# Designs tried in a protein design run: designed miniproteins, single chains, continued (5). Part 72

Each design is a single chain, and the fold is of that chain. pLDDT is the mean over its residues in the fold that is shown.

## One batch from the design tools (miniprotein)

Design m18489
Fold by ESMFold2-Fast:
Structure m18489 (fold): chain A 113 residues (1-113)
Amino acid sequence: SMMEKIREAGERIVEAAKKGDLRGVLEAILEALQLLLSQDPLSAEGIQILIEGIEEALKVAKDPELIAVLKRTLSAVKKALQYVQEGNQKQAILVLIGAALWTIGELLDLELG
């Protein structure tokens, strides 16, 4: 399972959020997005699993910076789900790529200081 791998990435987002680990949250988000993008067609079920993981992470996140990252990612992933449900795979893929690129940028910013 691919669904199991996406679920495990979601659980890593929750665990990192509990610890206030911004890098861990970003790395787990990137992994989950890469897993979703590895599927053809995109899985509505996989996207829903990631949404649930991010919503659980938001319940335990205390750091405003972590909360902002989680909310931004949640908005993008929900938009991708809407596109998949509309049969618009291309727009869903582009939204998830945009989220992945943004997450890479945030990780690079952490390395630079």
Scores: mean pLDDT 91

Design m18490
Fold by ESMFold2-Fast:
Structure m18490 (fold): chain A 57 residues (1-57)
Amino acid sequence: SSEYEELVARIRALKAQISDEEALERIERESVRRMLTENLSPLEAMEYFLAQVEALL
């Protein structure tokens, strides 16, 4: 969906501003874990990922 594509684009832009690779890896792993254990949709998992990445800025 266009909403999902916009989230992915925003995450990509923010990741370019973050040098903490370990924090990004932790956020990615936690987003995947939540998707698998809490039945989050891909959109919900991306929204969580975006919020966590924004918190690093």
Scores: mean pLDDT 82

Design m18491
Fold by ESMFold2-Fast:
Structure m18491 (fold): chain A 71 residues (1-71)
Amino acid sequence: VTLPAATAADLDALLASGPLADFLTGLVADNPAVLADPANRARVAALAKVLGDPDADALTRQEAAEQLRRL
């Protein structure tokens, strides 16, 4: 999966609003140790941007979802 540029702060913005906010809130709650690392938070933000990108194909979005599930 080609990941867009993202930072840990981008995850905080995605958690505050948008169609993935509830999903990402649950993901953070279920994986507190993993998401304490800012590099992992940045990676989750990048994967979430792929899931919300209307220009991304279905396979690219499915791979992003699979990577988020395997945290």
Scores: mean pLDDT 75

Design m18492
Fold by ESMFold2-Fast:
Structure m18492 (fold): chain A 72 residues (1-72)
Amino acid sequence: SEEETREELIKTLKKYGIPEEMAETLATLAIDKKESIEEVLELLRRIAESMGLSKEKIEELVKEVEEILKKL
């Protein structure tokens, strides 16, 4: 369901240190299809880089989020 996908997205984003408010915004953009999956993933990469995540962790995060978004 969209609710389960939203909760899984927020939980995954928070696991990597993304603040809850930002995680909720990203989930809304993806689920409401206001942005393409590619655009959401690009925005996520920029946010994670600004928060100081390593390139390896950013790639892991983006891959996990992409797999979740493919369920939509």
Scores: mean pLDDT 81

Design m18493
Fold by ESMFold2-Fast:
Structure m18493 (fold): chain A 94 residues (1-94)
Amino acid sequence: SKLEEVEELLEILKTESLDSEKAAEAARRLAQLIDESEEVYDFAKERLEKLFKEDKEAFLKVLEILEKEVAPDQTRAQELIEYAKELIKKDNLS
């Protein structure tokens, strides 16, 4: 399942270090899946919202890896990054 692959990729991003090539590869693969599928985008968005509520440190690490690895022309993946940044901005105002 593509959604199972997304869960595995998110777990890699949560558990690996910021400088890990495995994390970089997972981020690039996740970005590709998001750009190819609206269903994957919606699922990844839900998982990031949950991570933001349950583990902000892991959320910030995942966001940093995604910002580093996602290409500017990967429009849907970039939209997810912007959404994640908006979650941080709103939390800082609350």
Scores: mean pLDDT 86

Design m18494
Fold by ESMFold2-Fast:
Structure m18494 (fold): chain A 61 residues (1-61)
Amino acid sequence: NALEEAIKALEEQRKAEREKRFNSLYDRGKKLVEEGLRPITSQEERDALLAYEAKKLEEKA
């Protein structure tokens, strides 16, 4: 069924988009950890660190 294939393709695209966003946060969080930067002062920095830690836990699970 072409409709089912289209839905599956959309799910894959949405997953890839979520992964790209997560990877951006992960990279920023990784850099923050490696640089030993100042105390977290913004929600953006907190989200980046959370993404980094979540990625590490998933890779070890």
Scores: mean pLDDT 71

Design m18495
Fold by ESMFold2-Fast:
Structure m18495 (fold): chain A 73 residues (1-73)
Amino acid sequence: MSLEEVKKKYPDYEVYKSKDVGPDPNLTEKTDHPFIKRIHALGGKFMNVDGVPVGLIPKSLLDKVPSDFEKIE
């Protein structure tokens, strides 16, 4: 699923990546990884978008997003 498709499917979410996490197609929502745990702790959803690990954060919770997360436009 492309970034554009994800944004259309989840309009009430913003898409973020970690500044410290590069492309990795092997990361899934079940992987024991700090970024995925932080996404889940924020009430978000983890997705892998074309090999890029991203977090979908509800727009109502954007003020709680850590500074090391980068919004994907």
Scores: mean pLDDT 77

Design m18496
Fold by ESMFold2-Fast:
Structure m18496 (fold): chain A 88 residues (1-88)
Amino acid sequence: AVLSDQQLAEIEALYQQLLAAFRANDEAAFRAYADQLIAAIKRYAPQYTPEMDAARAYYDATGDLAGFLRKLEAILQKMLREQAEARA
């Protein structure tokens, strides 16, 4: 399924908030925005649910904030590439 421009804008805004929280070393804000980003992606692109659940489980098991961010970014980049191809 192709995401709408509004859905892509929501995901981009949440990702920018996630990056801002990470740069500020605000773990509570980072977790809140990460959970919001995961929820939005599960809602709009449910095919990425297993990868999102695995990334969150990794964070819960390790406390590795940077590793969690890298996993979220990899999933998001894959989703955005697949959306760009579907819209072309």
Scores: mean pLDDT 86

Design m18497
Fold by ESMFold2-Fast:
Structure m18497 (fold): chain A 87 residues (1-87)
Amino acid sequence: MDPFVADVLSAAKAGDKDGALNIFSREVEAAGLNENPEVPTLHQKLNTALENYLKGKITESELVSQIIDIDVQLGVLALKSAVDKVT
């Protein structure tokens, strides 16, 4: 399992929504995406997924799928940012 996905899921299962969002923020900072305008949208998507999971509205499998989608989108933004800085 991707460490980001595993760490966010572990925080969510512990009921620690703020911890899960802090893991997201650290990943954003590590990728150099802290000024990227797409990041607030991904943060809101993760926050909504975590709230739905903690309220019992979605399953662990559905939460994992949403975390993977966010992880993939962060990777795409990081790659695009790297290309834009070189060119």
Scores: mean pLDDT 82

Design m18498
Fold by ESMFold2-Fast:
Structure m18498 (fold): chain A 103 residues (1-103)
Amino acid sequence: MEGLTLEDFFKLVAEALKKAGIENAEEIVRKGFQEFADRVLAEDPERAAALGVTKENLGRVPLSELFASPAAQAALIDTFNRIAKEAGITPEELARLLSEALA
């Protein structure tokens, strides 16, 4: 979808976890987003600077722009895996729940 931002993606993940009965979903996702932001800004600072990305505006960046960076893509995958682990589910189960939230 055009205009799907990183913030929109994490909101969908939080909704998917809530539907699965995970009461602390918003806290887990918020922590994951914070760690993702810290990692992507540290691992690819030149690209972040070129895109005008800061910790404050990272949530508004389109996913398509983030996926153009291998470092950002890897960081997002790691964050997804960590969110699943903190929620007590597998990454495969989280992917299924997210697919349901997107439908």
Scores: mean pLDDT 75

Design m18499
Fold by ESMFold2-Fast:
Structure m18499 (fold): chain A 74 residues (1-74)
Amino acid sequence: SEVEEVKKWVEEYLKERGIKATPAAINALATHAVKLGLSKEEVEEAIDRAAELGNGVLTPAAVGFALAPKIEAS
């Protein structure tokens, strides 16, 4: 599954960056990334923004906010 592939490298990126994430946040991010056709670079940018909003923790709400410009443009 493309979503499962995205989840795998997202989890690796989060580990490298020391960002804590809920399973729901990772699921939301991977699902939106696949549906919106986001590049790896765009997903990494969204992770960085979401982590900043969540004080270093990735939450579904922070992911939604970070991806809002991409969702609105689609």
Scores: mean pLDDT 80

Design m18500
Fold by ESMFold2-Fast:
Structure m18500 (fold): chain A 59 residues (1-59)
Amino acid sequence: GAADAERNAAGAEAMARALGGDAAGSKQAHDTARQAVEDGGGPEAGQRAGLAAASRAGL
């Protein structure tokens, strides 16, 4: 649902920032996590996609 998409997106963005990602990388992590939930993957897919994007942003 929308609430799950927003929570996963916010979590991925926060993680990317914590890992030293810039604004663009943090936004990409946010958008990637949100899209995974909206595509019907649920919170688990959002978390997985968001963590992968956040890790890439922090590198």
Scores: mean pLDDT 79

Design m18501
Fold by ESMFold2-Fast:
Structure m18501 (fold): chain A 96 residues (1-96)
Amino acid sequence: MRAELEAGTVTVVLEAMSPELQDAVRSLLAELAAKSPEVVSVEVRETEDGRLEVRIRAATPQQGLDLMEEFKRRALELGARIAGTGSLVRKRREAA
């Protein structure tokens, strides 16, 4: 058996935006978390420059990437701009 060492954690950083747009983005994330059973956690932080850092943790890396792409698409539709993206994938190792 292999240990599940792959984390479906993805990070999206959005450029500085209006408070109204920031609220719309936060609402979008709350809806995704509520409606998507694969979402383990969502964390949102405002950076020093007014950028918004969004972390989404999903049960699998593939689900995390799918959620990231859906979030990016919807955020861009709302008028947000992507400053950066990342995903955390740990090397798989045999355990037990």
Scores: mean pLDDT 71

Design m18502
Fold by ESMFold2-Fast:
Structure m18502 (fold): chain A 82 residues (1-82)
Amino acid sequence: QLSEGQIYRAFKYFDKDGNGYLSKEEFATLLGKTREDLPPELHEIFDIFDIDGNGTISSEDIQMVISNADVDGNGQVDYEEF
């Protein structure tokens, strides 16, 4: 479980327009990233997304996390769903 501060920093990183929603496309920016490629705020989030443990984030990792958080099935994750 992510801390409130970690969730806030992650949202700030992805939600640059401040609309309170994250899309699959915004999370897809993590695709192929290593832990070192990400800012410190995302390091613990990287560990959650790297489900297969190969040191990079796959499209399947991203899809699994979004599918678990996207309760409404609208393709967007709000702060409360995250």
Scores: mean pLDDT 64

Design m18503
Fold by ESMFold2-Fast:
Structure m18503 (fold): chain A 95 residues (1-95)
Amino acid sequence: MQFEDLLEAAEKQGTTEIDEEELEKLKKEMKELIEETLKKNPDLSELEKKLIELLAKGLILLKLMHRGQVTEEDLEEARRIKKEYDELVAQLEAA
C-alpha cells in the first residue's frame, strides 16, 4: 500500500503541481520504505526486488523532470519504468 501511494502521487503529477519539497519528501519516503522492506524481508522475490528498484528510479526521474533537466533518454526510461511496473503488478496479481 505505501509503495502504491507513492506511485499514485507520481501519476497525479500530470494533473497536480509537485514542488521541490514534495519531491524530496517522496524520495525520502521511498528510501525509508526500501530500507524497511529489505530489513524485514531479506529473502524478497525477484519481482518484489525489481519493483523496489523501479520505484527508486521513478523518483529520481521525477526530480529531474521537475527541474526541466530531462533528455529524450530520461523520457524513454520513464516510459520503460511505467511499462515494467505494470507488467510486474500484473504478474503479482496473476499469482
Scores: mean pLDDT 62

Design m18504
Fold by ESMFold2-Fast:
Structure m18504 (fold): chain A 59 residues (1-59)
Amino acid sequence: SEEAQRELAALPAEKRQGLEIAAALAKKSPGSTADNVKAIAAAFEVSESAVLYVLQHLA
């Protein structure tokens, strides 16, 4: 959690916004959450833990 927060804080605002949008779309998908998390993590160059943190804290 602390590591994920620090990683997210280091992201440019535009990149963080893109990550939040991608995570929100993945949350609405009936597909494999694990595969979606891995793909988003790779695309945004963040850890899977950071993606999961965003998913847990989405409105």
Scores: mean pLDDT 76

Design m18505
Fold by ESMFold2-Fast:
Structure m18505 (fold): chain A 83 residues (1-83)
Amino acid sequence: VSREEVEKIAEELAKQVYELTEDKKLAEEILELLKETGEKLLQAGITDKEVIEEIMKKVAGYAANISLEEARELAEKLIEEAK
């Protein structure tokens, strides 16, 4: 999986958040969180597209429905578990 593919997944998920919430600021904050999460996954050696997509979807869902803070904590846990 390329960095460009990871960024595309992040953009698509952030767009879905915007369509559901109509909150542009929240969608932009989630986009940045997902880009950071994707970069960390690639740096950790995780190259399976399905694993990256699943982790990013879980993080996006937590950020949209619970909080950005808890979504960041979830991202760190899922990155460690994927190693």
Scores: mean pLDDT 84

Design m18506
Fold by ESMFold2-Fast:
Formats: sequence, C-alpha cells, structure tokens
Structure m18506 (fold): chain A 75 residues (1-75)
Amino acid sequence: MVSQEELDREVQIALAEMEAAITKLALDRGVVPTEEDIERLEKFAKLAEELGDTETAEYIRQVMEEARKALEKAR
C-alpha cells in the first residue's frame, strides 16, 4: 500500500491537474488570467516535475503559455 507521503504526492498532482484544467476552461471562455494565476500554475508545474509527473508538468506549462499570451494581449 502507498505511504501517506506517496498519497499526499498523488493528491498534489491531482490538484495541479485540476488547476491547469480550470485555467484552460477559463481561457476557452475568454476569461483573462491574472499574473497571480500564472504564478500559481508555475508552482504547480515545478511541483509536478519534482514529483516525477512530466506529462502533467508539460500540460501545465502549455496552459501557462496560453495564459501569458492572453494577459499580454490584454495589456
């Protein structure tokens, strides 16, 4: 069975995936993310990478890039 630490890691990865998915849905609806939202995604991307989930980290980074482009256009 997984240790409590391993379970906590899985939960953190799931939360990171959810945050990226929510941001992507907001972008698709024309909602411009804030710089704070982008910073939060960056932290989750680094966390996913450190936890060994490279696919999740890449997905979050893609969403971050779309978010930065949307924010840049809104400036």
Scores: mean pLDDT 79

Design m18507
Fold by ESMFold2-Fast:
Structure m18507 (fold): chain A 63 residues (1-63)
Amino acid sequence: GSGAAATAVAEGRRLLAAARARGNEEAKQLSEEGLKIAETAVDDAQAQEAGRLMAEAARLIGL
């Protein structure tokens, strides 16, 4: 629902900020792409792809 989408966008923004703070360029790029997909997602497949990219970004920065 709308709550889940809002949570995903908030998590994406937090991951992007953390990646920027750590200077990890790969995590930053993955977070930016994941956040972009999360903001424009209209189906479950897009939401899952956004989650996958954000999870990979989190792994790279140790979150």
Scores: mean pLDDT 79

Design m18508
Fold by ESMFold2-Fast:
Structure m18508 (fold): chain A 77 residues (1-77)
Amino acid sequence: MNRSSTVGLLLRQGKSGKELMEEGGLTPEELQSILNVIDLAAQQSGKSPETLLSGASGVSRGEAKRMLRSWKEEAKK
């Protein structure tokens, strides 16, 4: 519960993948799991991943796209 609440807060603050791993204690595998869930939701809803993340986090679509790029780079490690 505490970890999910922390991740939710970091998502709302537009944190980078490195910050999510350092502050949220996420592993690359857990970050990839989050990315897979967003991609699946985007495919099912007909929306882009950045549109879904923007709606969930309150950041702009451009910021959400930058966040997703950062998360994908960290998840590859």
Scores: mean pLDDT 69

Design m18509
Fold by ESMFold2-Fast:
Structure m18509 (fold): chain A 82 residues (1-82)
Amino acid sequence: KLSKEQYEKIKKIIEEAQKKYDNGKELAEAIVKELEKLAKEGFISKEQYEKIKKIIAEARIKYPNDAKKLAEEILKKLEELA
């Protein structure tokens, strides 16, 4: 389960990554890197980080060539955790 504050922070990270990367692989890698930083800082737990990383990996399989749909799928699954 994500708090509202955790969800909003991660949503902002995804939205900022979408401004920089139009390639789904690069977008996913950028999001994972920012999430790893949040986990190291203690803003999210290791369990939350692993759960979100799994969501990103599954979204990458579902939408390998569509960065917009990839981001939308990740956000939808994250909202289910909040």
Scores: mean pLDDT 84

Design m18510
Fold by ESMFold2-Fast:
Structure m18510 (fold): chain A 100 residues (1-100)
Amino acid sequence: SSTEIKKKLQEVHDLFVEKVNEIWDKLSEEEKKFVYEIYEKLEKLFDEIIEALDNKDFEKAKKLIQEIIEYLKEEKKKANPLVAEVLEEVIKKLEEIYKS
């Protein structure tokens, strides 16, 4: 259902913020900027998914979730090991939502 997907997306958002906060003081200024750019992109795409779900456009919502997964996989390749671990956890959660 839309409500269940929205709840799971909020849990993914909360996980990302929590895990980033745990490593924040270990990151360089360049790494902080990199993480913040990912955060802004996730916020934008999550808003678009929520809008699609509100419009009952489940095909668009699913396509946008896939777009986020592929985006994070590419960003993970560029990330330091600490950031890469955070992105991997987020990717796994999003893949679970996508397969549901």
Scores: mean pLDDT 88

Design m18511
Fold by ESMFold2-Fast:
Structure m18511 (fold): chain A 68 residues (1-68)
Amino acid sequence: MIDLRGLTPVEAAQALAKAGLPGEVAADVSRMLELGYSVEEVQRFLAMTPEERAAVLDKIAEELEKKK
């Protein structure tokens, strides 16, 4: 597994891209870290199926909408 501990959102996205993950997934991880999600939550997200990841992203979008 990629260790994202102590990385900035940009560094995390770069590490994921170097590991061959799709750019969309790297961008999603960067956004989660910017929003204050923990490294453990991000690692759980990366271990999910595409369907599970879509559900998490929908939840994040809902939370952001409510903060407007």
Scores: mean pLDDT 72

Design m18512
Fold by ESMFold2-Fast:
Structure m18512 (fold): chain A 69 residues (1-69)
Amino acid sequence: SDAALQQALDLMQQGHEAAKNGDYKKAAELYKQAADLVASLPESPLARALLEGAREAYEEAKKKAKEQE
């Protein structure tokens, strides 16, 4: 569980770096992977907060990626 949470945090950081570089398509893919990973874990306050953050970041990156088409 802790290892999976750390992996999700690493995916979030990679997504953030992709977004900073203007690669919103890659950022969206990374944020989605983080959200999917956390959603598969037992519910906890930390997992819920991370899932909400990942889903919000995914939707924002997806919207910006679509605007680049």
Scores: mean pLDDT 86

Design m18513
Fold by ESMFold2-Fast:
Structure m18513 (fold): chain A 68 residues (1-68)
Amino acid sequence: HMGIPSEEALKAISQILVDLAEEAAKGNPDAAREARTLIEQVEKAGLSKHPLVREAIEKAREAIEKLS
């Protein structure tokens, strides 16, 4: 839900995931590992389908798969 108090936190998570996805796409395995950990944390929190983070998670997953 977009009106939640943690909206700025979700935007920050989205930006971090985008940055990590870009580094992973360049072949950085540490960025891929960090992105995986962050995605797992967001999924455990039940927020993976939230519109503020959904696209960033999908982008990060794609970058991780290309590195694998």
Scores: mean pLDDT 77

Design m18514
Fold by ESMFold2-Fast:
Formats: structure tokens, sequence, C-alpha cells
Structure m18514 (fold): chain A 77 residues (1-77)
């Protein structure tokens, strides 16, 4: 995988995680359910892009706080 492909995959994983977490929170799911759904969406995108488990883990570590914060803002409204 080229650095450009890796950056694109990382962006797509992050977008999938945040989008899924926010949508689940808006549907009335708990913060835990919303964030877990987001993480699962990110993992799925990463695996479909051919990322290693280590690469997926690194991206989840960066994206998980963003997904958590976005979902929490929806729930706390």
Amino acid sequence: MTPEELEKARKEMTEAMVRTAVEKAREGESLEVAVNAGANAGIKVGREKGLSDDEIHDFLSEAAPLAYRAAREVIEE
C-alpha cells in the first residue's frame, strides 16, 4: 500500500466511524452502543482496504476519541 492509499484509507475509516457513531446516537442508542458501532464500521472499512490489524488499531486509537466526542455531543443535547 502506498502512503497516499494509506492516508485515503485512514480518512475513510475515520469518516465511517464518526458518521456511524453520530447516526446511532441520533437514533437514540447509548453512547457505548454508538461508539462500538462506529468502531466496527471503521474496522470493516480498514479490512476491506487490506490494512493490517496493527494499522487498523493505530487508526482506531486516533479516531475513537473523535467518534466518542461526536456521539456524546448528540446524546448530551
Scores: mean pLDDT 80

Design m18515
Fold by ESMFold2-Fast:
Structure m18515 (fold): chain A 72 residues (1-72)
Amino acid sequence: HMELPTAETVLAAIEKGVSPEELLAALRGMRQGLRDAAASGLVTPEEYERMLAALDEAEQTVRKILEEKKKK
């Protein structure tokens, strides 16, 4: 089974060499899929809000890593 991306899984992927930009694109795709699922009734509004919050935290983590990488 696959769980929602967490800050821990995002950090682990980056440590293994996945680019933060690719992770950000993947998270955006997941957010869109989540919206489509909610519109189709596959996800409840409560589940949608919880999952969206988790995706927001993961995106924020990736964005901060990108900002730190630009700091030279």
Scores: mean pLDDT 74

Design m18516
Fold by ESMFold2-Fast:
Structure m18516 (fold): chain A 71 residues (1-71)
Amino acid sequence: RLEEAVRRARERLDEAMKDFNKTSEEAQKLMDSLEDEKEGRKVAADLGNKASQKVRETFAEAREELRRAVA
């Protein structure tokens, strides 16, 4: 059942990457439009950190699922 695990992993990864890219782009635009660089950096760091963490967790879950499917 490796192909099912691969498909689920790809879909979860695609969703996480889509959310990450969208959040990253919005954070950059917010930084560019804000006059206060400190506020902009804080917002961008918060959004980027959350999106990055979700992507890492999704990759870890996908790898674990694939490992179990192969074993």
Scores: mean pLDDT 72

Design m18517
Fold by ESMFold2-Fast:
Structure m18517 (fold): chain A 119 residues (1-119)
Amino acid sequence: MKRILLAGPSSAGVDALAVEIQKLRPDWDVRVASSGEGALALARKYKPDVVLVAYNMPGMSGIELIKKIREEFPDAKLIGFGEEAAKHKEELLKAGADAVVPLPADPEEVIATIDRVLA
């Protein structure tokens, strides 16, 4: 079973996206954190295979969260996402992201990106 963590504010539609991903991939375990600090705490306990990080994160920046997860979980796959993610693609990739998904995106597009980084 793959463990997927979505880290982003409720305003980014993260809760709704997580529900749709879980429906489309019932063999995945999908969890949500609404802050950078919450995401780090959950990642330490949960040990996710993939973390989707919103560029705009409450508590700490998405870039900062990506760097911290990469340091603690070198094998975890990291995806930057959000409405501003396309504008900050190079910064996200340099921070340690394996891929970037700009919003708006269909759940199927997000899933395809997760499958690609897990390959």
Scores: mean pLDDT 82

Design m18518
Fold by ESMFold2-Fast:
Structure m18518 (fold): chain A 69 residues (1-69)
Amino acid sequence: MERLTPEQARADIEEIKKAIEEMKKTGDTSAAKLVGLTLRAVGILLETDDPELQAEVEKLIKEIFELGK
């Protein structure tokens, strides 16, 4: 499998962070958007070997879960 470089993983993490921030500000939290962000986060987690990046992704998944309450 092709793995994400640390640079690509960081860029993807930043994109997810921005999407979460925007959803919090707009209140536009649909199930489709929440699922999409979760799948993107899990994809990064599966394709990175960096434990620090994995911890960041786990934090993002928790934030997405909080948005879906």
Scores: mean pLDDT 76

Design m18519
Fold by ESMFold2-Fast:
Structure m18519 (fold): chain A 92 residues (1-92)
Amino acid sequence: SAVDEAIRELGLALQAGMEPVEAWKVFAKKLDEATGGLSFSTLSRIIRDRTDSVKPPMLLALQLSSALAKNDLKGEPRAILEAILRSVGVEL
């Protein structure tokens, strides 16, 4: 899915040492393109499956939380991302 691809690209960018805010900008654009027709439960499951299987959930959640705090993402994409971060135990 487009969301899974965006999460994969975010992970690769962060692994390559890209600044979290720059990696977030690319992810936010792809997430915005992918949120049309995707439910929160589907997005949460995809992110959880990836972080639980490939990366420690805490590491990805901390990087995403830091990126969110430094970005002006607004509306439904922000609300979805905040809900996902809260679902994996990140306080915002």
Scores: mean pLDDT 54

Design m18520
Fold by ESMFold2-Fast:
Structure m18520 (fold): chain A 80 residues (1-80)
Amino acid sequence: HMEKIKKLYEELVKRVREAAAALRDGEGASETFYDPELDVYGFAGAWRDAATGARGEFAAIVDKNGNVLYEERREEGLPA
């Protein structure tokens, strides 16, 4: 069960990284899905800000009860 969810998450992260690499300034991409066999929701996105050059990626798998099972967030170029 968790092995399949982890694999689903890994594939989601890979797709997000590929999408992020293809983005131009001011662009964004997002993906949301429900997997009925595993009964989980996937949320992912990538963005690149035209004004600042800041960029980010995120991916998460969440169950129906709102428990975050896997999550990754990466942000670059934001003021510290």
Scores: mean pLDDT 81

Design m18521
Fold by ESMFold2-Fast:
Structure m18521 (fold): chain A 102 residues (1-102)
Amino acid sequence: EEPVFTPEEVALMQRFIELFERYVEELRDASEEELERRRAEVEERGRELERRIEKEGLTPEDLAEALELQAEYHAIRYLTENHEAYQAGLEKLRALLERVAA
């Protein structure tokens, strides 16, 4: 039922959660206008990163940038849109990490 993850994949998932929680903490007091602006910037940077990966292939730097962008994007959505849905998703992800890292 649960997917099998490598230690490297588990580390990436843990890093994503750490970055996500850090962005939530940093952006918690931001205005709706600021969150909307930052979301637009993340979406633009994400599109440029996707184009680079398609053209040049995935580098470790691209992967690190992708994790940062995804963490910030989802932190903004958590704060502005589907708080309950994201909370449920995070609980499932944490439970999965606990299970597969054991």
Scores: mean pLDDT 75

Design m18522
Fold by ESMFold2-Fast:
Structure m18522 (fold): chain A 74 residues (1-74)
Amino acid sequence: MLKKSVVEEVLLELGVVKSRTEAEVVAEAILKATNYDISKLTPEVLNKVLVEHGLPPLSEEKANEIIERLKEKT
């Protein structure tokens, strides 16, 4: 089960978001999009959430790095 705090930290550590407030909003959106299930998180789903929140889409390599780090912590 994905935890919001873990998603927030990974987004901040990898420079995807610039503030704790942005991390909280984006992390919650990722959790809702995946229904708290890491196996449902794909680069396409991740980038859709980022774009909906005004953030630039990530390369496939960068998106996969984030997904793998989240899997390690889940």
Scores: mean pLDDT 83

Design m18523
Fold by ESMFold2-Fast:
Structure m18523 (fold): chain A 103 residues (1-103)
Amino acid sequence: MEKIARLIGLILRAIGLILDAERLLEKGDLKGALKALEEALEALKEAKELDPKDPTVLRVAEQLLEVGKKLLELAKKKGDEETAKKAEELIEEVERLIEELKG
């Protein structure tokens, strides 16, 4: 019972952070968006440890990947090399998480 409540809480946290990242990208806050996406990834990694094949965790990880790619494109367009490099690293970790969740 406690594991299910924690899993739901981590999924909701990740969704909220992804939505915050999208809002921050619209405002041009690339560093804020990156931090929110990094925190969302950590929440999804914890969720995977609770349920390694959860289809909801997979779906949220796929949403995180799409927003991460948008961050990378905007960082490259603005010439923010530091944020672009960190966004590439984030994308690689999210892609790894997605493959592990797919089995």
Scores: mean pLDDT 88

